# Ledger of designs, part 57: designed miniproteins, single chains, continued (2)

Each design is a single chain, and the fold is of that chain. pLDDT is the mean over its residues in the fold that is shown.

## One batch from the design tools (miniprotein)

Design m5967
Fold by ESMFold2-Fast:
Structure m5967 (fold): chain A 57 residues (1-57)
Amino acid sequence: AADAEAAAGARGESYVPVIKALNELYENESDELIREAAEKVGLPESVFRDSLAALKE
């Protein structure tokens, strides 16, 4: 909880550029970019792929 709150603050700032990158990835569908973005924000690849699927809505 406390750790998540502190991480959320830093991730919040990183999420903005990540969302923009995801929008571009939607057109390019590059696995390399997905992997790089996940590593950058410290999220597992599965979570990123799940977010991409949600955007497919």
Scores: mean pLDDT 59

Design m5968
Fold by ESMFold2-Fast:
Structure m5968 (fold): chain A 92 residues (1-92)
Amino acid sequence: AEAVAERVIEAALREAEASGDAELLEEARAAEPEVRRLVTEDRRVLAAALAQLKALEAYEEALAAGASEEEARKKGLEAFREAKEALAPLYE
């Protein structure tokens, strides 16, 4: 759970940095303690975080393999759907 929280925080910070929005980046940093708490304490939040991380991993792997951003986004979406289905019992 803690490792998942750290990965979610890192992903959010990278996305905020990529946006070029300094205010969004500061908000993301300020949210770190709450994100860590929610991911570790709430099973449904943990399941959602895991699905998002699998989507991000598939997206990054596709980009590293030379895929276009459109192809990488499609791979990320497919990984998200698969992870969400596998984690469905945790949403109950």
Scores: mean pLDDT 71

Design m5969
Fold by ESMFold2-Fast:
Structure m5969 (fold): chain A 80 residues (1-80)
Amino acid sequence: MESLADRVRRVAEDFRAGKITKEEALKRLQEIADESEDPTVRATIRKLIEEMKTMSDEEALLLIDELAGLVQIYEAVKKL
């Protein structure tokens, strides 16, 4: 089944490829946050969404890529 990190990474890939707009990327991240049962993950994604609203597309894309990496590390640590 698709991991949270894989879902965030897909948003970054679709945004980088121009398949979705920044607004659509932020909406998909909000959906991922809402589906997450982890309150820390939800709070982190929501905070980053608010910050990305005022960023350029390039800055927002970099932050989504960093978020995917951070979520992957967090899920790996939690799995132990």
Scores: mean pLDDT 80

Design m5970
Fold by ESMFold2-Fast:
Structure m5970 (fold): chain A 71 residues (1-71)
Amino acid sequence: MSALEHLELGNELSKQKKYDEAFEAYKEALKFGDPVINNKARMGLLDLKAYYEETGNAAKAAEVEKILKEV
């Protein structure tokens, strides 16, 4: 699976409200080190962080924030 395929999987999973699986897909996309894919994955991760903060999942929000600071 390519960086783009992992990004698209993350976007689709997020749309289905499968946020934990979406987070894993975005992390896989980031491993490829593609700057364009990284910027798009960062946008998806910001949406995931907002969801985890709104639902009170502070631990998951912190995991997403850590990844965002590394990109």
Scores: mean pLDDT 85

Design m5971
Fold by ESMFold2-Fast:
Structure m5971 (fold): chain A 93 residues (1-93)
Amino acid sequence: MLKEAAELLREVADIFEEEGAKELAEDLRKIAEALEKNDVEEAAKLFKELLKKYKIEDKEKLINYLSSLFDDPEKQEILKKTLEELAKLGEEL
């Protein structure tokens, strides 16, 4: 699951890079790298920093938006559940 979520986040990052959001793409790739290494605490910290950096007040809306970039319901569920877990862990850090 975490490795698959990391691959999905890299695909999201590639979309944002193509749209000119290079810094956001790099921030997402750092989260993906932490997930690939099974470092969930680091991934949660990086996600918390991303939410703060981009002034995201509604994290659920962001998570739903990022997941909606995939047409595959299974990919949507994997990414959504992973990001929800990272958001929850980040609140405890």
Scores: mean pLDDT 85

Design m5972
Fold by ESMFold2-Fast:
Structure m5972 (fold): chain A 84 residues (1-84)
Amino acid sequence: SGLRSLVDILREVGASEETIKRAEELLREAEEAVREGRYEEAIAKVEEVKELIKEATKDSKNVTLYVAGLLRAIGVIEDIRLLK
């Protein structure tokens, strides 16, 4: 799923276990929000994960993983918007 792939990208860029755990919690909350029709809350949680990807890749030379992470987060946000 798109949400789980965001955690995989954070692991691949070498994010800390604290950052990975925070992302997993945010994505769990986003999945719950989608199930309950709280799409704006779900979008906000995925946007927080997008910021974690930006921060985790800030000092990284792996531009490909950075771009892949951002595009996937944008795709998940757009998919949630289509559910409105």
Scores: mean pLDDT 77

Design m5973
Fold by ESMFold2-Fast:
Structure m5973 (fold): chain A 72 residues (1-72)
Amino acid sequence: MVKEKAEKTIEELKKLVDEAEKNGLSGEMAKRIAELTEEAQELVEKSGDEELKKELEEVIKRAQEVRDKYAP
């Protein structure tokens, strides 16, 4: 279950980050990215899979970079 949730979170964050990089960050997208980033951080702490942790950390970093670029 943790692995399935992590994979879904990674996919959703990647899609939103890719969209924000192409079209800019909307307020709705920023809120969803923030929510998914918090979930991803929790999953990093709970996951025992080193490869999955690395993927989560990479997508969290990309999400943070996008948010920093379009900071309010």
Scores: mean pLDDT 78

Design m5974
Fold by ESMFold2-Fast:
Formats: C-alpha cells, sequence, structure tokens
Structure m5974 (fold): chain A 72 residues (1-72)
C-alpha cells in the first residue's frame, strides 16, 4: 500500500533515529560514555515503536531499516 505523507515522515524519522544509533554504536569514543549508550538505546526503542505502529497500520517498512534494528 502506498503510504501517506504522515507515514513517510514517520518512516524518515525512524530511519534517522536508527542511523544515529548505528553511528553511535560504530564509534568507540561515544560507546565509552554510559550516557551516550543510554541515549542510543532510547533511540532504538523509539525506532522499534514507530516501526511496530507502521506495520500495525499495514505500511510496508523498508528491509534495510528492519535489518539495522536487528543489528542494534
Amino acid sequence: MEPTREEVIKLATASLLAAGAEFDASNPKLMADPAVVALMRRDVELTREIVEELEARGIEVPKNLLETLERL
């Protein structure tokens, strides 16, 4: 099903949050800080919630976003 503009914005937001968490996870200096690790985990949780909401609405979530969440 073709997503609405609002659903596209949610997908973009989830993609940005996932990309940010993946960037943080890839940086040894950032991962040495417990506060950064905590923020990264919150971004992952929020991304997961957005993905679950979109899937519940029947919106197709990009495979690369799902794969990024599986790695985090």
Scores: mean pLDDT 79

Design m5975
Fold by ESMFold2-Fast:
Structure m5975 (fold): chain A 111 residues (1-111)
Amino acid sequence: KPAPTEEEREALRRAAEAIARALEEELGAKILKLTVSGATAVIEAEVDGVRVTVGLSLTRDAAGRPVLHIAVEADDSASDELVDEVLAVAERAARAALPADTEVRAHSARD
């Protein structure tokens, strides 16, 4: 696939930063690490002592439309309810930070 454009890289950074902020504000998350590299970003966070990781990948569909993939991974001790809350917060924050033509797809690694 072609390399992401500067606009896409900036959009990914804005989405990652928006997600981290929303997790801190809505869930009281402690952000341990936020890494943005090329077409991917990873947010490592802790919510109520539970480790969660939010992975972001920016791709294009067959029509060339930008698609942001959000994957949430959590420690085995995390409840499905917590994972669902993290997914909902991340998806909402990403949609608010990205252009309306960007598709957002969120999933749990537990599914």
Scores: mean pLDDT 80

Design m5976
Fold by ESMFold2-Fast:
Structure m5976 (fold): chain A 61 residues (1-61)
Amino acid sequence: SAAELEAAKARVERGVRALVEQGVLSEAEGDRLLAEAHKLLDEGRFDAAERLIVRTYLARS
């Protein structure tokens, strides 16, 4: 649904922003990650988008 897509976008944006603010990602890396996550969300792959953010955090923590 549109509401689920908007909620997922908000969660992904918040997650990427936190990683950039914490110095885990550069702004450029954050922009790239956000673009990849948006592509997955547009494809209806909500779990894959959320997993991408989590995996990035764990790999760089």
Scores: mean pLDDT 82

Design m5977
Fold by ESMFold2-Fast:
Structure m5977 (fold): chain A 70 residues (1-70)
Amino acid sequence: RKYLSLLEQRILDLLEENGWLTPEEIAEKLGMSLERVQELLDRMVEAGLVTRRKEGDEILYGVTEKGREA
């Protein structure tokens, strides 16, 4: 329902380019703290823009159809 922040848009662009990424990979690529990336990803999952899946001890995030249209 909200307009996307510049950081949220950068996360969506990064996920569209790379597919599925860990929060650690997103943090490294954007030069952000892991904690900040996790906060943004949690909000974006609640908004339906991003989805997550668990693979072993890693959580991967990917863009949804709604996120691609944002």
Scores: mean pLDDT 80

Design m5978
Fold by ESMFold2-Fast:
Structure m5978 (fold): chain A 69 residues (1-69)
Amino acid sequence: MRGALMSEVNSVVNALISQKRYDEASRLGTEAQELIDKYEEASKNGDFKSSREYLDKLHELIGRGAEEV
């Protein structure tokens, strides 16, 4: 799962970079990495409610980024 999520994030980040939108690419990458880290931490601790919430936020972030490309 982690590798697949990072692949989606990197796809959107690379698309933003190709458009010379470096600040947006950096911000999206940072926010996505924080959400992935929180998702993994919550999953490791058995907090599946928070894990699901972070995963949902990550998918919303990736979707919004994809709409901008």
Scores: mean pLDDT 78

Design m5979
Fold by ESMFold2-Fast:
Structure m5979 (fold): chain A 82 residues (1-82)
Amino acid sequence: MVLKFETLKGKIVTIDLSKSDDELISEVLDYVVELAKENKLSEDDIKLIEKNMKTFVKENVNNPDGLKTGIDILKEVLEESS
């Protein structure tokens, strides 16, 4: 299964859920870090988002719908904060 997310600059990021847990975590973190940078967050805020999202992804590796929903919520929160 492949999830597609759009960044604030209209860049499409593809996350492949058939990858290993470590690769999935890495892809999700790359996406959320890019999203946070596009929102001009501080380095400290980006690190907090990375930490929280790493935990979230680990807890949701077997729940693709929950993973997608959580990422969509983060995107909305970051868009409202900018």
Scores: mean pLDDT 72

Design m5980
Fold by ESMFold2-Fast:
Structure m5980 (fold): chain A 94 residues (1-94)
Amino acid sequence: MSPLVQGARQLLLSLADTIRQMLAAGVPREEVRRQAESMAQGLVALLRKEYGLSEEQVAELRRLLGELIDAVLAGDDAAAERALDRIVEVLERA
């Protein structure tokens, strides 16, 4: 994995950890989802710019980030890992 993709993976892990911390702190699930989606929008904009992503890659990244957020909110660690690995694969192909 390239150093840039490793950095992106760490940002994704930080997003997942932030969601888990907010849930553990008793933040309402709807509020956690809204904040996670807002953070994901910022991450999409950053990754689009840094990796020169096509519109097709941006659409795929948005879909996979949604899957990651849903998996973390559900406590499905296996699904969260699969979504994260697929996001990394999209970035490696950019």
Scores: mean pLDDT 85

Design m5981
Fold by ESMFold2-Fast:
Structure m5981 (fold): chain A 97 residues (1-97)
Amino acid sequence: MKKEEEENKRKLLETGLTQLIAFIMLVENEEPEEEMSAEEIIERAEELAKKYKDETMLKIAEKARELIKEYGELEREEILKAREKAKEVVKEYKKLE
């Protein structure tokens, strides 16, 4: 059903946003501002990916932007969930150092 397709695409967008937030936190050693929209987070991650020549993160940012244009912006609650997941990813990564 169309609703399941939209739900799956929103989950993909949340996962991509989680990866982009974790990337920002690892590169800048600080969290993105709480007031940032998903589009603003994507834009910052894209700028950092271009600066550090991270083609993988650049592709993730581009795909996330496409998903927002097609299926709409994430709600604040979804962005907060992506941020919390990103914090856990960064925490686990730092344990390996």
Scores: mean pLDDT 78

Design m5982
Fold by ESMFold2-Fast:
Structure m5982 (fold): chain A 91 residues (1-91)
Amino acid sequence: MKKLLYSKTLTTKSGAVFRVTVYQNEDNTLEVKVTVLSGAKPGSKYRLTVETDLGTHEFEFTVKGVGETITQTIKLPKPATVKSVSLEEIP
C-alpha cells in the first residue's frame, strides 16, 4: 500500500509556488513529486531538500513550465517519516 508522508504547497523567496508530495511505496522507495503551480520561469533551477528520520536527501531540477510535474525516487532500507521539506532557487 502506497503511504502519503507529506503534501504541502511551498513558496520560494523568489515567489515561485510548488506543490510537493512525498509517498512511500511498499518496497520502501520514496516517490517525491514536485508540481510547478506559478511564478517559476522556464529554465530556472531549484534544489529540493527532503529531511527524513533516515537522513537528508537533496536533488536539483530545472523548470520547463507551469503545470509540469517532476518525479524523483529515493530507495530507503525501511519505512521512514518526513521531518521537513524545503525548496530554494539556485543561481
Scores: mean pLDDT 84

Design m5983
Fold by ESMFold2-Fast:
Structure m5983 (fold): chain A 120 residues (1-120)
Amino acid sequence: SPLEEIERILEEAEKSEDPEERLRLALRAVELVRSYVEEHPELSKEELIELARYVKRAAQLAIETLREVDPELAERVEKRVQELFDKFSEKFYSLSQEEAREALIELADEVASLIREALA
């Protein structure tokens, strides 16, 4: 299943000793979550929260990877990721199902952008 593929990619990223490979796998996981959410308008808020946890796990893996190779960039990315997830969490429960789905797509796109910048 697509969710099992996301889990596998994150496990592969966690086991890799190559910072670039870890960042690429984290990015791929976020992009797969984004695509899954876009393709499934029927997702419940509970399912959206579970998918948001995969995005958070990928972001944390990217931050941990950056701490080893660029600690100053890691601090900036960590602060931005925290701001994005705090904003998402604050509004999530007040949103409609469709608004919550759109918010998760936006969150995934923002996290993917941060990881792409780290790879450049």
Scores: mean pLDDT 90

Design m5984
Fold by ESMFold2-Fast:
Structure m5984 (fold): chain A 75 residues (1-75)
Amino acid sequence: LEEVKAEIARILLENGGKVDDKTLIDEAMKRTGASRREVLLAIEELIREGVIEQKGNTLYIKDEEKARELIARAE
């Protein structure tokens, strides 16, 4: 789960802090090998933690520093 959360943060940062939800889910699944359910749970946790937010069908980085910390911890 933590690895999936870190990869979601990385994908968002690579794309200027925002990505369409379908694109983000598909890319996270491809990069991590995680199931769709695992990716959705990771998104829910990131929203709860205040790292990302959802507006309509788009996911945004809410806290860039927390996003970078997640990426650094995923080793």
Scores: mean pLDDT 84

Design m5985
Fold by ESMFold2-Fast:
Structure m5985 (fold): chain A 87 residues (1-87)
Amino acid sequence: MTLKLPKSISKKSTVAEAEEALGQPVDASTPEELKNMTLEEAIEAARAAGEPQELVDNAEALVKAIVEAAKKGSASVEELLALAKAY
């Protein structure tokens, strides 16, 4: 019932790749063009676009959780969804 993330997922992976690997909507409102960017680039683009700091902080937390889950070879979908909802 928990999803296992491939160790190949990193902050340099695309947002779309991370979402596909999780099989759950981790980022429900990501703009379509940002889905083709790397996770790190998407956060930087959001900052440059003047997005609220809370949104940027949430995106950074999600990227960190995805990278750590990939390193461990497993992630609790509930933990990732809780992180996404925390802000």
Scores: mean pLDDT 53

Design m5986
Fold by ESMFold2-Fast:
Structure m5986 (fold): chain A 90 residues (1-90)
Amino acid sequence: MLSEEERARVLALLAELREAIATVEDPEVKERLLAAVDEVEAIVRDPNATREQVAFALLYLAGLIRQLTDDPTLLALADRFEEEAARLLS
């Protein structure tokens, strides 16, 4: 189970990703990334979600960003999701 601080930090990072995705011009990439953010946010907001479940969701999201785009802003967010996942698994 995440602490309230860990959950707030991850949710803030997801909010930053939503803002960055709003600038994406490719509608297919935008829709796929927003759908993934919605799925990950649902896991993060689940009070019964384990640290491992959240960490793997963040790693999935980071991997999807790297697969769909070469945008440096989105790639920097992918790095931050990987760092957050590493913290949760420690």
Scores: mean pLDDT 88

Design m5987
Fold by ESMFold2-Fast:
Structure m5987 (fold): chain A 84 residues (1-84)
Amino acid sequence: KKKELIQKALSHLGKALRIARETDPEFAKIAEEAQKKVIESLKKGDLENAYKTAEEMAKRAEELGIQEAADHFKKASDYLKEAI
């Protein structure tokens, strides 16, 4: 169900943020703002903006070499896309 997919996406966002906070505090601040944007988009029913935000964060984490965070942001994005 759509609700279960959104819950899985939020779980992966939380894991990505935890990894970011432990690895790169500056990136963690950017990731926290992105999480707020995802949650705001979800409250509005805007799954498209939600998954695009998570996808952008996955790319930024990958560019910074924080692969574990990138993988979790990518899974969050994929679950949000599936929920559309």
Scores: mean pLDDT 87

Design m5988
Fold by ESMFold2-Fast:
Structure m5988 (fold): chain A 94 residues (1-94)
Amino acid sequence: MALEPLERALKGLELAKKGAETGDEALLKKARELGQELIEEGKKYSSPSYIKLGQLVIDAADAAEEKGKAALPELDKRIKELEELRKLVEEGLS
């Protein structure tokens, strides 16, 4: 079962997107903190999926900081990809 890390990663991507839209550095900091938590948990428990999800959130926050609003199309694509993955996992539990 992998819903919790997917939901956490989606939250991080949404924070990065809002940071890109508003220029709010505090939102980007929160996104990075969430991504780092996923990476640390992944390292502690040897979970490659947690590490990859955490890195994806950090990469999104970095893109938002570097490109600002120009990062929005790639962030929207990443959010859609994880939302589709979450739906597939939820349907697989039925």
Scores: mean pLDDT 82

Design m5989
Fold by ESMFold2-Fast:
Structure m5989 (fold): chain A 69 residues (1-69)
Amino acid sequence: MEKLKKELEELKKKRDELVERSRELAEQLAKDPKNMEVIMEESRLTMEIMLLHVQIKEIEKQLKKLEES
C-alpha cells in the first residue's frame, strides 16, 4: 500500500510538470499559431499527459480495492 502511494505521488508530480510545460507551449502558440515545431511538441506532451492520467487512475483503483478490503 505505501509503495503504491509513493508511485502515485511521483506520477502526479510528473503530470503537474508536464501540464506546466504545456502552458508554456500554449503561450508560444498564441504568438505564432502556425509554428509546426511547437504544435508537434504540444501534441506529444498532450499524449504523455493522457498516458500518465491512465496510469494514475489504475493505481488509484488498486489503492481503493486495498482500502475496501
Scores: mean pLDDT 82

Design m5990
Fold by ESMFold2-Fast:
Structure m5990 (fold): chain A 74 residues (1-74)
Amino acid sequence: MPLPKLTPEQQEIRDRILEALARHGALSVRELAELTGLSQSTVSRMLKIMEEAGILERTKAGRYRINTKGLQAS
């Protein structure tokens, strides 16, 4: 799958977000920022990148979750 080139710091941020989502399911930017200790701006930027890459999907409530369909096919 096409993933953007991430810095080591961005990879850490991605991994923290994935861990939080794997444990809690669908989370908002605010909830992810609290759980990861990151700023909402940092989380929002990474969520956009991960959604564009097909790793995450946005729910109707504006929350993000792991895209299980993408993981099954790829």
Scores: mean pLDDT 75

Design m5991
Fold by ESMFold2-Fast:
Structure m5991 (fold): chain A 69 residues (1-69)
Amino acid sequence: MEKAQQLAKEMSEQARRYAPLAVARGVDPQAIIDGTYESAVEKALQAGATPEQAQQVGDQARQAARDAI
């Protein structure tokens, strides 16, 4: 759980900083939200998280992206 929680925090922080900048550059907001979820899930799985943990990491990062837009 510790690595998944740390990764969720890191991915959420990246999403909060990156998502508004990407939208300002003309990237579709839905594409940013979807891409944030996909990237976070993939990173969590690569770090050894279970599919359930990876979904939690993805959900947190995606929510952070939505909140930042």
Scores: mean pLDDT 81

Design m5992
Fold by ESMFold2-Fast:
Structure m5992 (fold): chain A 92 residues (1-92)
Amino acid sequence: SMDELERAKEEIRQMFADFLQLLQQSHPIADYLDKAREIGIRVGEIVKRLQDPELERLADELFAELRALLEKLKVPTVPVDIAEEVYRKVAA
C-alpha cells in the first residue's frame, strides 16, 4: 500500500542514517560487520517483500551516497560493501 511504501522509505532512510553515525565512531571491527549484515538483511527483506522499484532505487542511491561520503571522509568502505552484497542477495 502507499502508507506501507512511505513507512518503508522512512525506515530505510533511518537505517542508513544510523549506519553512517556508527561508521563515524570508534568501534571494534566486528561491531561494524555485524551492523552491516543486519542492515543488508533488513533493507533486502523490505525490498523483497514490497517488490517496489522506488524502494530498489532508494536503496541503490543510499548505498552509492554512503560509499561516496565515506571515501571523502577517508573511512574504509568495507562495511558498506558487505551491507550492499548482503542486501542484493536477500532482495534477489
Scores: mean pLDDT 86

Design m5993
Fold by ESMFold2-Fast:
Structure m5993 (fold): chain A 120 residues (1-120)
Amino acid sequence: SLEELKEEIKRITEETIEELKKLYEEKASLDEMMDKIIEGYAKIKELFEKALEEEKDEEKATEFALFVIKEIKKIGETAYELTGNEEFKDIEESAINVIILEAENRFPSAVPKLEKLKEE
């Protein structure tokens, strides 16, 4: 169900954030932190693609995509707040663009709402 997929994405987001905080405390490289973000974003994308296969209602799919973008932003914002490194904003934007592209392929009318959230 969409609710089960949302809970799994929330879990991945929280685990990724906690691991980023740990890596920062341990003075890990920016590359190690970036790898962790890429791993988390890949898992979130897989669950989002599964949600789009299961949900055919455009409004529900749009709501789910908005939720996914917010979770992606939480991870990227945490990494940026910890490090001040602009590359974490760049990878966040790239991940959001992938979500918007996948949503556009299924529900083109959702794109304006998703683009607006990206800019916020």
Scores: mean pLDDT 87

Design m5994
Fold by ESMFold2-Fast:
Structure m5994 (fold): chain A 111 residues (1-111)
Amino acid sequence: SMEEKAIEEVREYAKKAGLPDEVIEILLDFVRKVFEVAKTPEALDLAMETVRRVIQALKLAKTPEQAKEALDSIYREAVDRARRVLTPEQAEKFSAILKEAYEKIKELLEK
């Protein structure tokens, strides 16, 4: 399925980037939840773009502080884009799912 292909692409990219398994599971859960609530190309494209940006940011960050700053920027930009390209209901659901993933990753960076 398209969902299974997206999940495998995210897992492979995140593993190649050297991310911890806990972070990979958060990103995979995010993708699964978006596929459950929004099945439009726009919502799926936004989810995949957001995940790729998060993986790249975490790979490139030299400190936890740099990672948090990059995550804050990605989160704000993704929420703003969701409001522009999704319906209000889909944007609200997307933003809630993204906020959950964002907070979990930030918590791991504070270890």
Scores: mean pLDDT 85

Design m5995
Fold by ESMFold2-Fast:
Structure m5995 (fold): chain A 90 residues (1-90)
Amino acid sequence: SLRYVLLGVVDAPESKRDDVQRAAQQALLNTPGVLDADVSALYNEKTGKIAVVAEVVAEDRQAVENAVKNVQQALLNVPGVKSAEVRVVG
């Protein structure tokens, strides 16, 4: 298994922080080949955006690439989210 960090920037109000965190975590854990995921979400009052940090354990790089796409789609499906950008760091 391999360890990865994902960073997300989500254009959504502070009230959606918990919904964003849950959606990201569920999308990661529902991705085939993702073995574990720990997700944190923090609202930045100055930018009006939610920062997402996810630590992911996956079988391979393809599973993480699929997870990025699944997280981005799941975040865009949260009511009140205007945009979501997710990337692997490292």
Scores: mean pLDDT 89

Design m5996
Fold by ESMFold2-Fast:
Structure m5996 (fold): chain A 99 residues (1-99)
Amino acid sequence: MPFEPLSDAEADEMIARAREYAEVKGDFQKGLNILLSGILLASAGGDWRSLGRFYRELGELYRLMGDEKSAKEWYELAAKYYALAGDEAAAEEARRLAE
């Protein structure tokens, strides 16, 4: 199926929509579904940076739901993919959030 790389603009739009549903509308399930779709697209394309971004946003969403344990696990995964993408600044920020 399509393994086209996700653009930064497309990732930004998905993250903005997920945040709006979770934070503004209180629809955590819709926010989750958007982020999971982004993870599938980024994973299929080998886009490690977008994977890091989506996992970081999963961490933020789980933190908003009060699930700190799952949030930390998602932040650790975000740090891993940011590091694989060569974005050490984003990886370090995600590691800090996982503490």
Scores: mean pLDDT 83

Design m5997
Fold by ESMFold2-Fast:
Structure m5997 (fold): chain A 84 residues (1-84)
Amino acid sequence: SSEVEELKKLAEERKRELEEFMRELSRTKPPIEAVILTQARFLADAGELILFARQKNDPEVEKEAERLIEEMRKWVHEKIEEIL
C-alpha cells in the first residue's frame, strides 16, 4: 500500500540521519558515549515508526514497521561493534 511505501521512506530517511549522526559521534565522543547516544537515537526512531503505524490503524503497516525496526536494530548492532 502507499502507506507501507511512506513508512519505508521514513525508515530509510531516519537510517541515513542516524548513520550521519554516528559518523559525527565517532569524531567527537568517546566510544562508550557514542554507543549510548546511538542507542538512544535508535529508540527514538523506532518509537516514531511505531507511532506512524498505530496512527494508520492498518495491520499491514504495523507488520512492516515491526520488520523495519528489527532490520534497523540489527544494523545498529553491527555499527556499534565498529565503534567499540
Scores: mean pLDDT 87

Design m5998
Fold by ESMFold2-Fast:
Structure m5998 (fold): chain A 94 residues (1-94)
Amino acid sequence: EERRREAERLLELGKRAFEEGRYEEAFRHFAQAADIYARLLGDEPPTRELGERLVEAADGAVKALEKLGRYELAEQLRKVRDGAEEAVRALLAA
């Protein structure tokens, strides 16, 4: 629960930083949120909401990297995001 609230706070901070053009800060917040959501999916029963939040945080991190011109790193992270999205989809379909 504490981890979930922290992840939600970080996701919101990332969104605000991105809207304000603070892309390095946005990336850090999105990456931290994604890490927490990924851990929650490993520790708690998977839920659609939790999976969607992970994908959202990972997508935000990718977009922030693209804004920073870090295209190679963004491409590597996109592959990780896509893998996470498919894994979440498989878990929720079972």
Scores: mean pLDDT 81

Design m5999
Fold by ESMFold2-Fast:
Structure m5999 (fold): chain A 64 residues (1-64)
Amino acid sequence: EIEKLKEEAQKAMDEFVKASREYRKLLADPEATPEQIEEARKKMVEAAKKFTELFNKIRELLKQ
């Protein structure tokens, strides 16, 4: 159902925004290790990828 996919896409976007905020916060944290910063960056990238996949599924449904 397209409504559920839109909901998941919104959630994925929210996760991306949250991950981006956490990544920025870690960059300003003197206690953060380079490894922690890299993990936060990876989470941000994964969230963006998930959003893109959901967007593509919505697009496929619209052209069926």
Scores: mean pLDDT 80

Design m6000
Fold by ESMFold2-Fast:
Structure m6000 (fold): chain A 100 residues (1-100)
Amino acid sequence: SEALAFEEELLAEYEPEVEEMRALPPAEQQRRLGELLGEMWRRFGERFGLTELGEEIARLLREGGETGKTAAAVEEIRALVEEREKDPAFRAKLEELLAA
């Protein structure tokens, strides 16, 4: 899968920054992790023509990290994805990305 290969490349690219965050206080770790995950989702969205979804997920992850409301951010992301999956065209695109 091209999407899975790109995800693995992104995870490898950001691994050093994740390790550096482990030395930070918990609140700062949450903030930095939200920013990194948000940037990864934004880049994924740009790469696979899901720019708007990627940007919205990035915003929610950043806000969750800054406020400590990470559970609420995850629920909103889940709701966004579930709503998009109601569109047959979006589902077909996801199936193509995961299969390739």
Scores: mean pLDDT 79

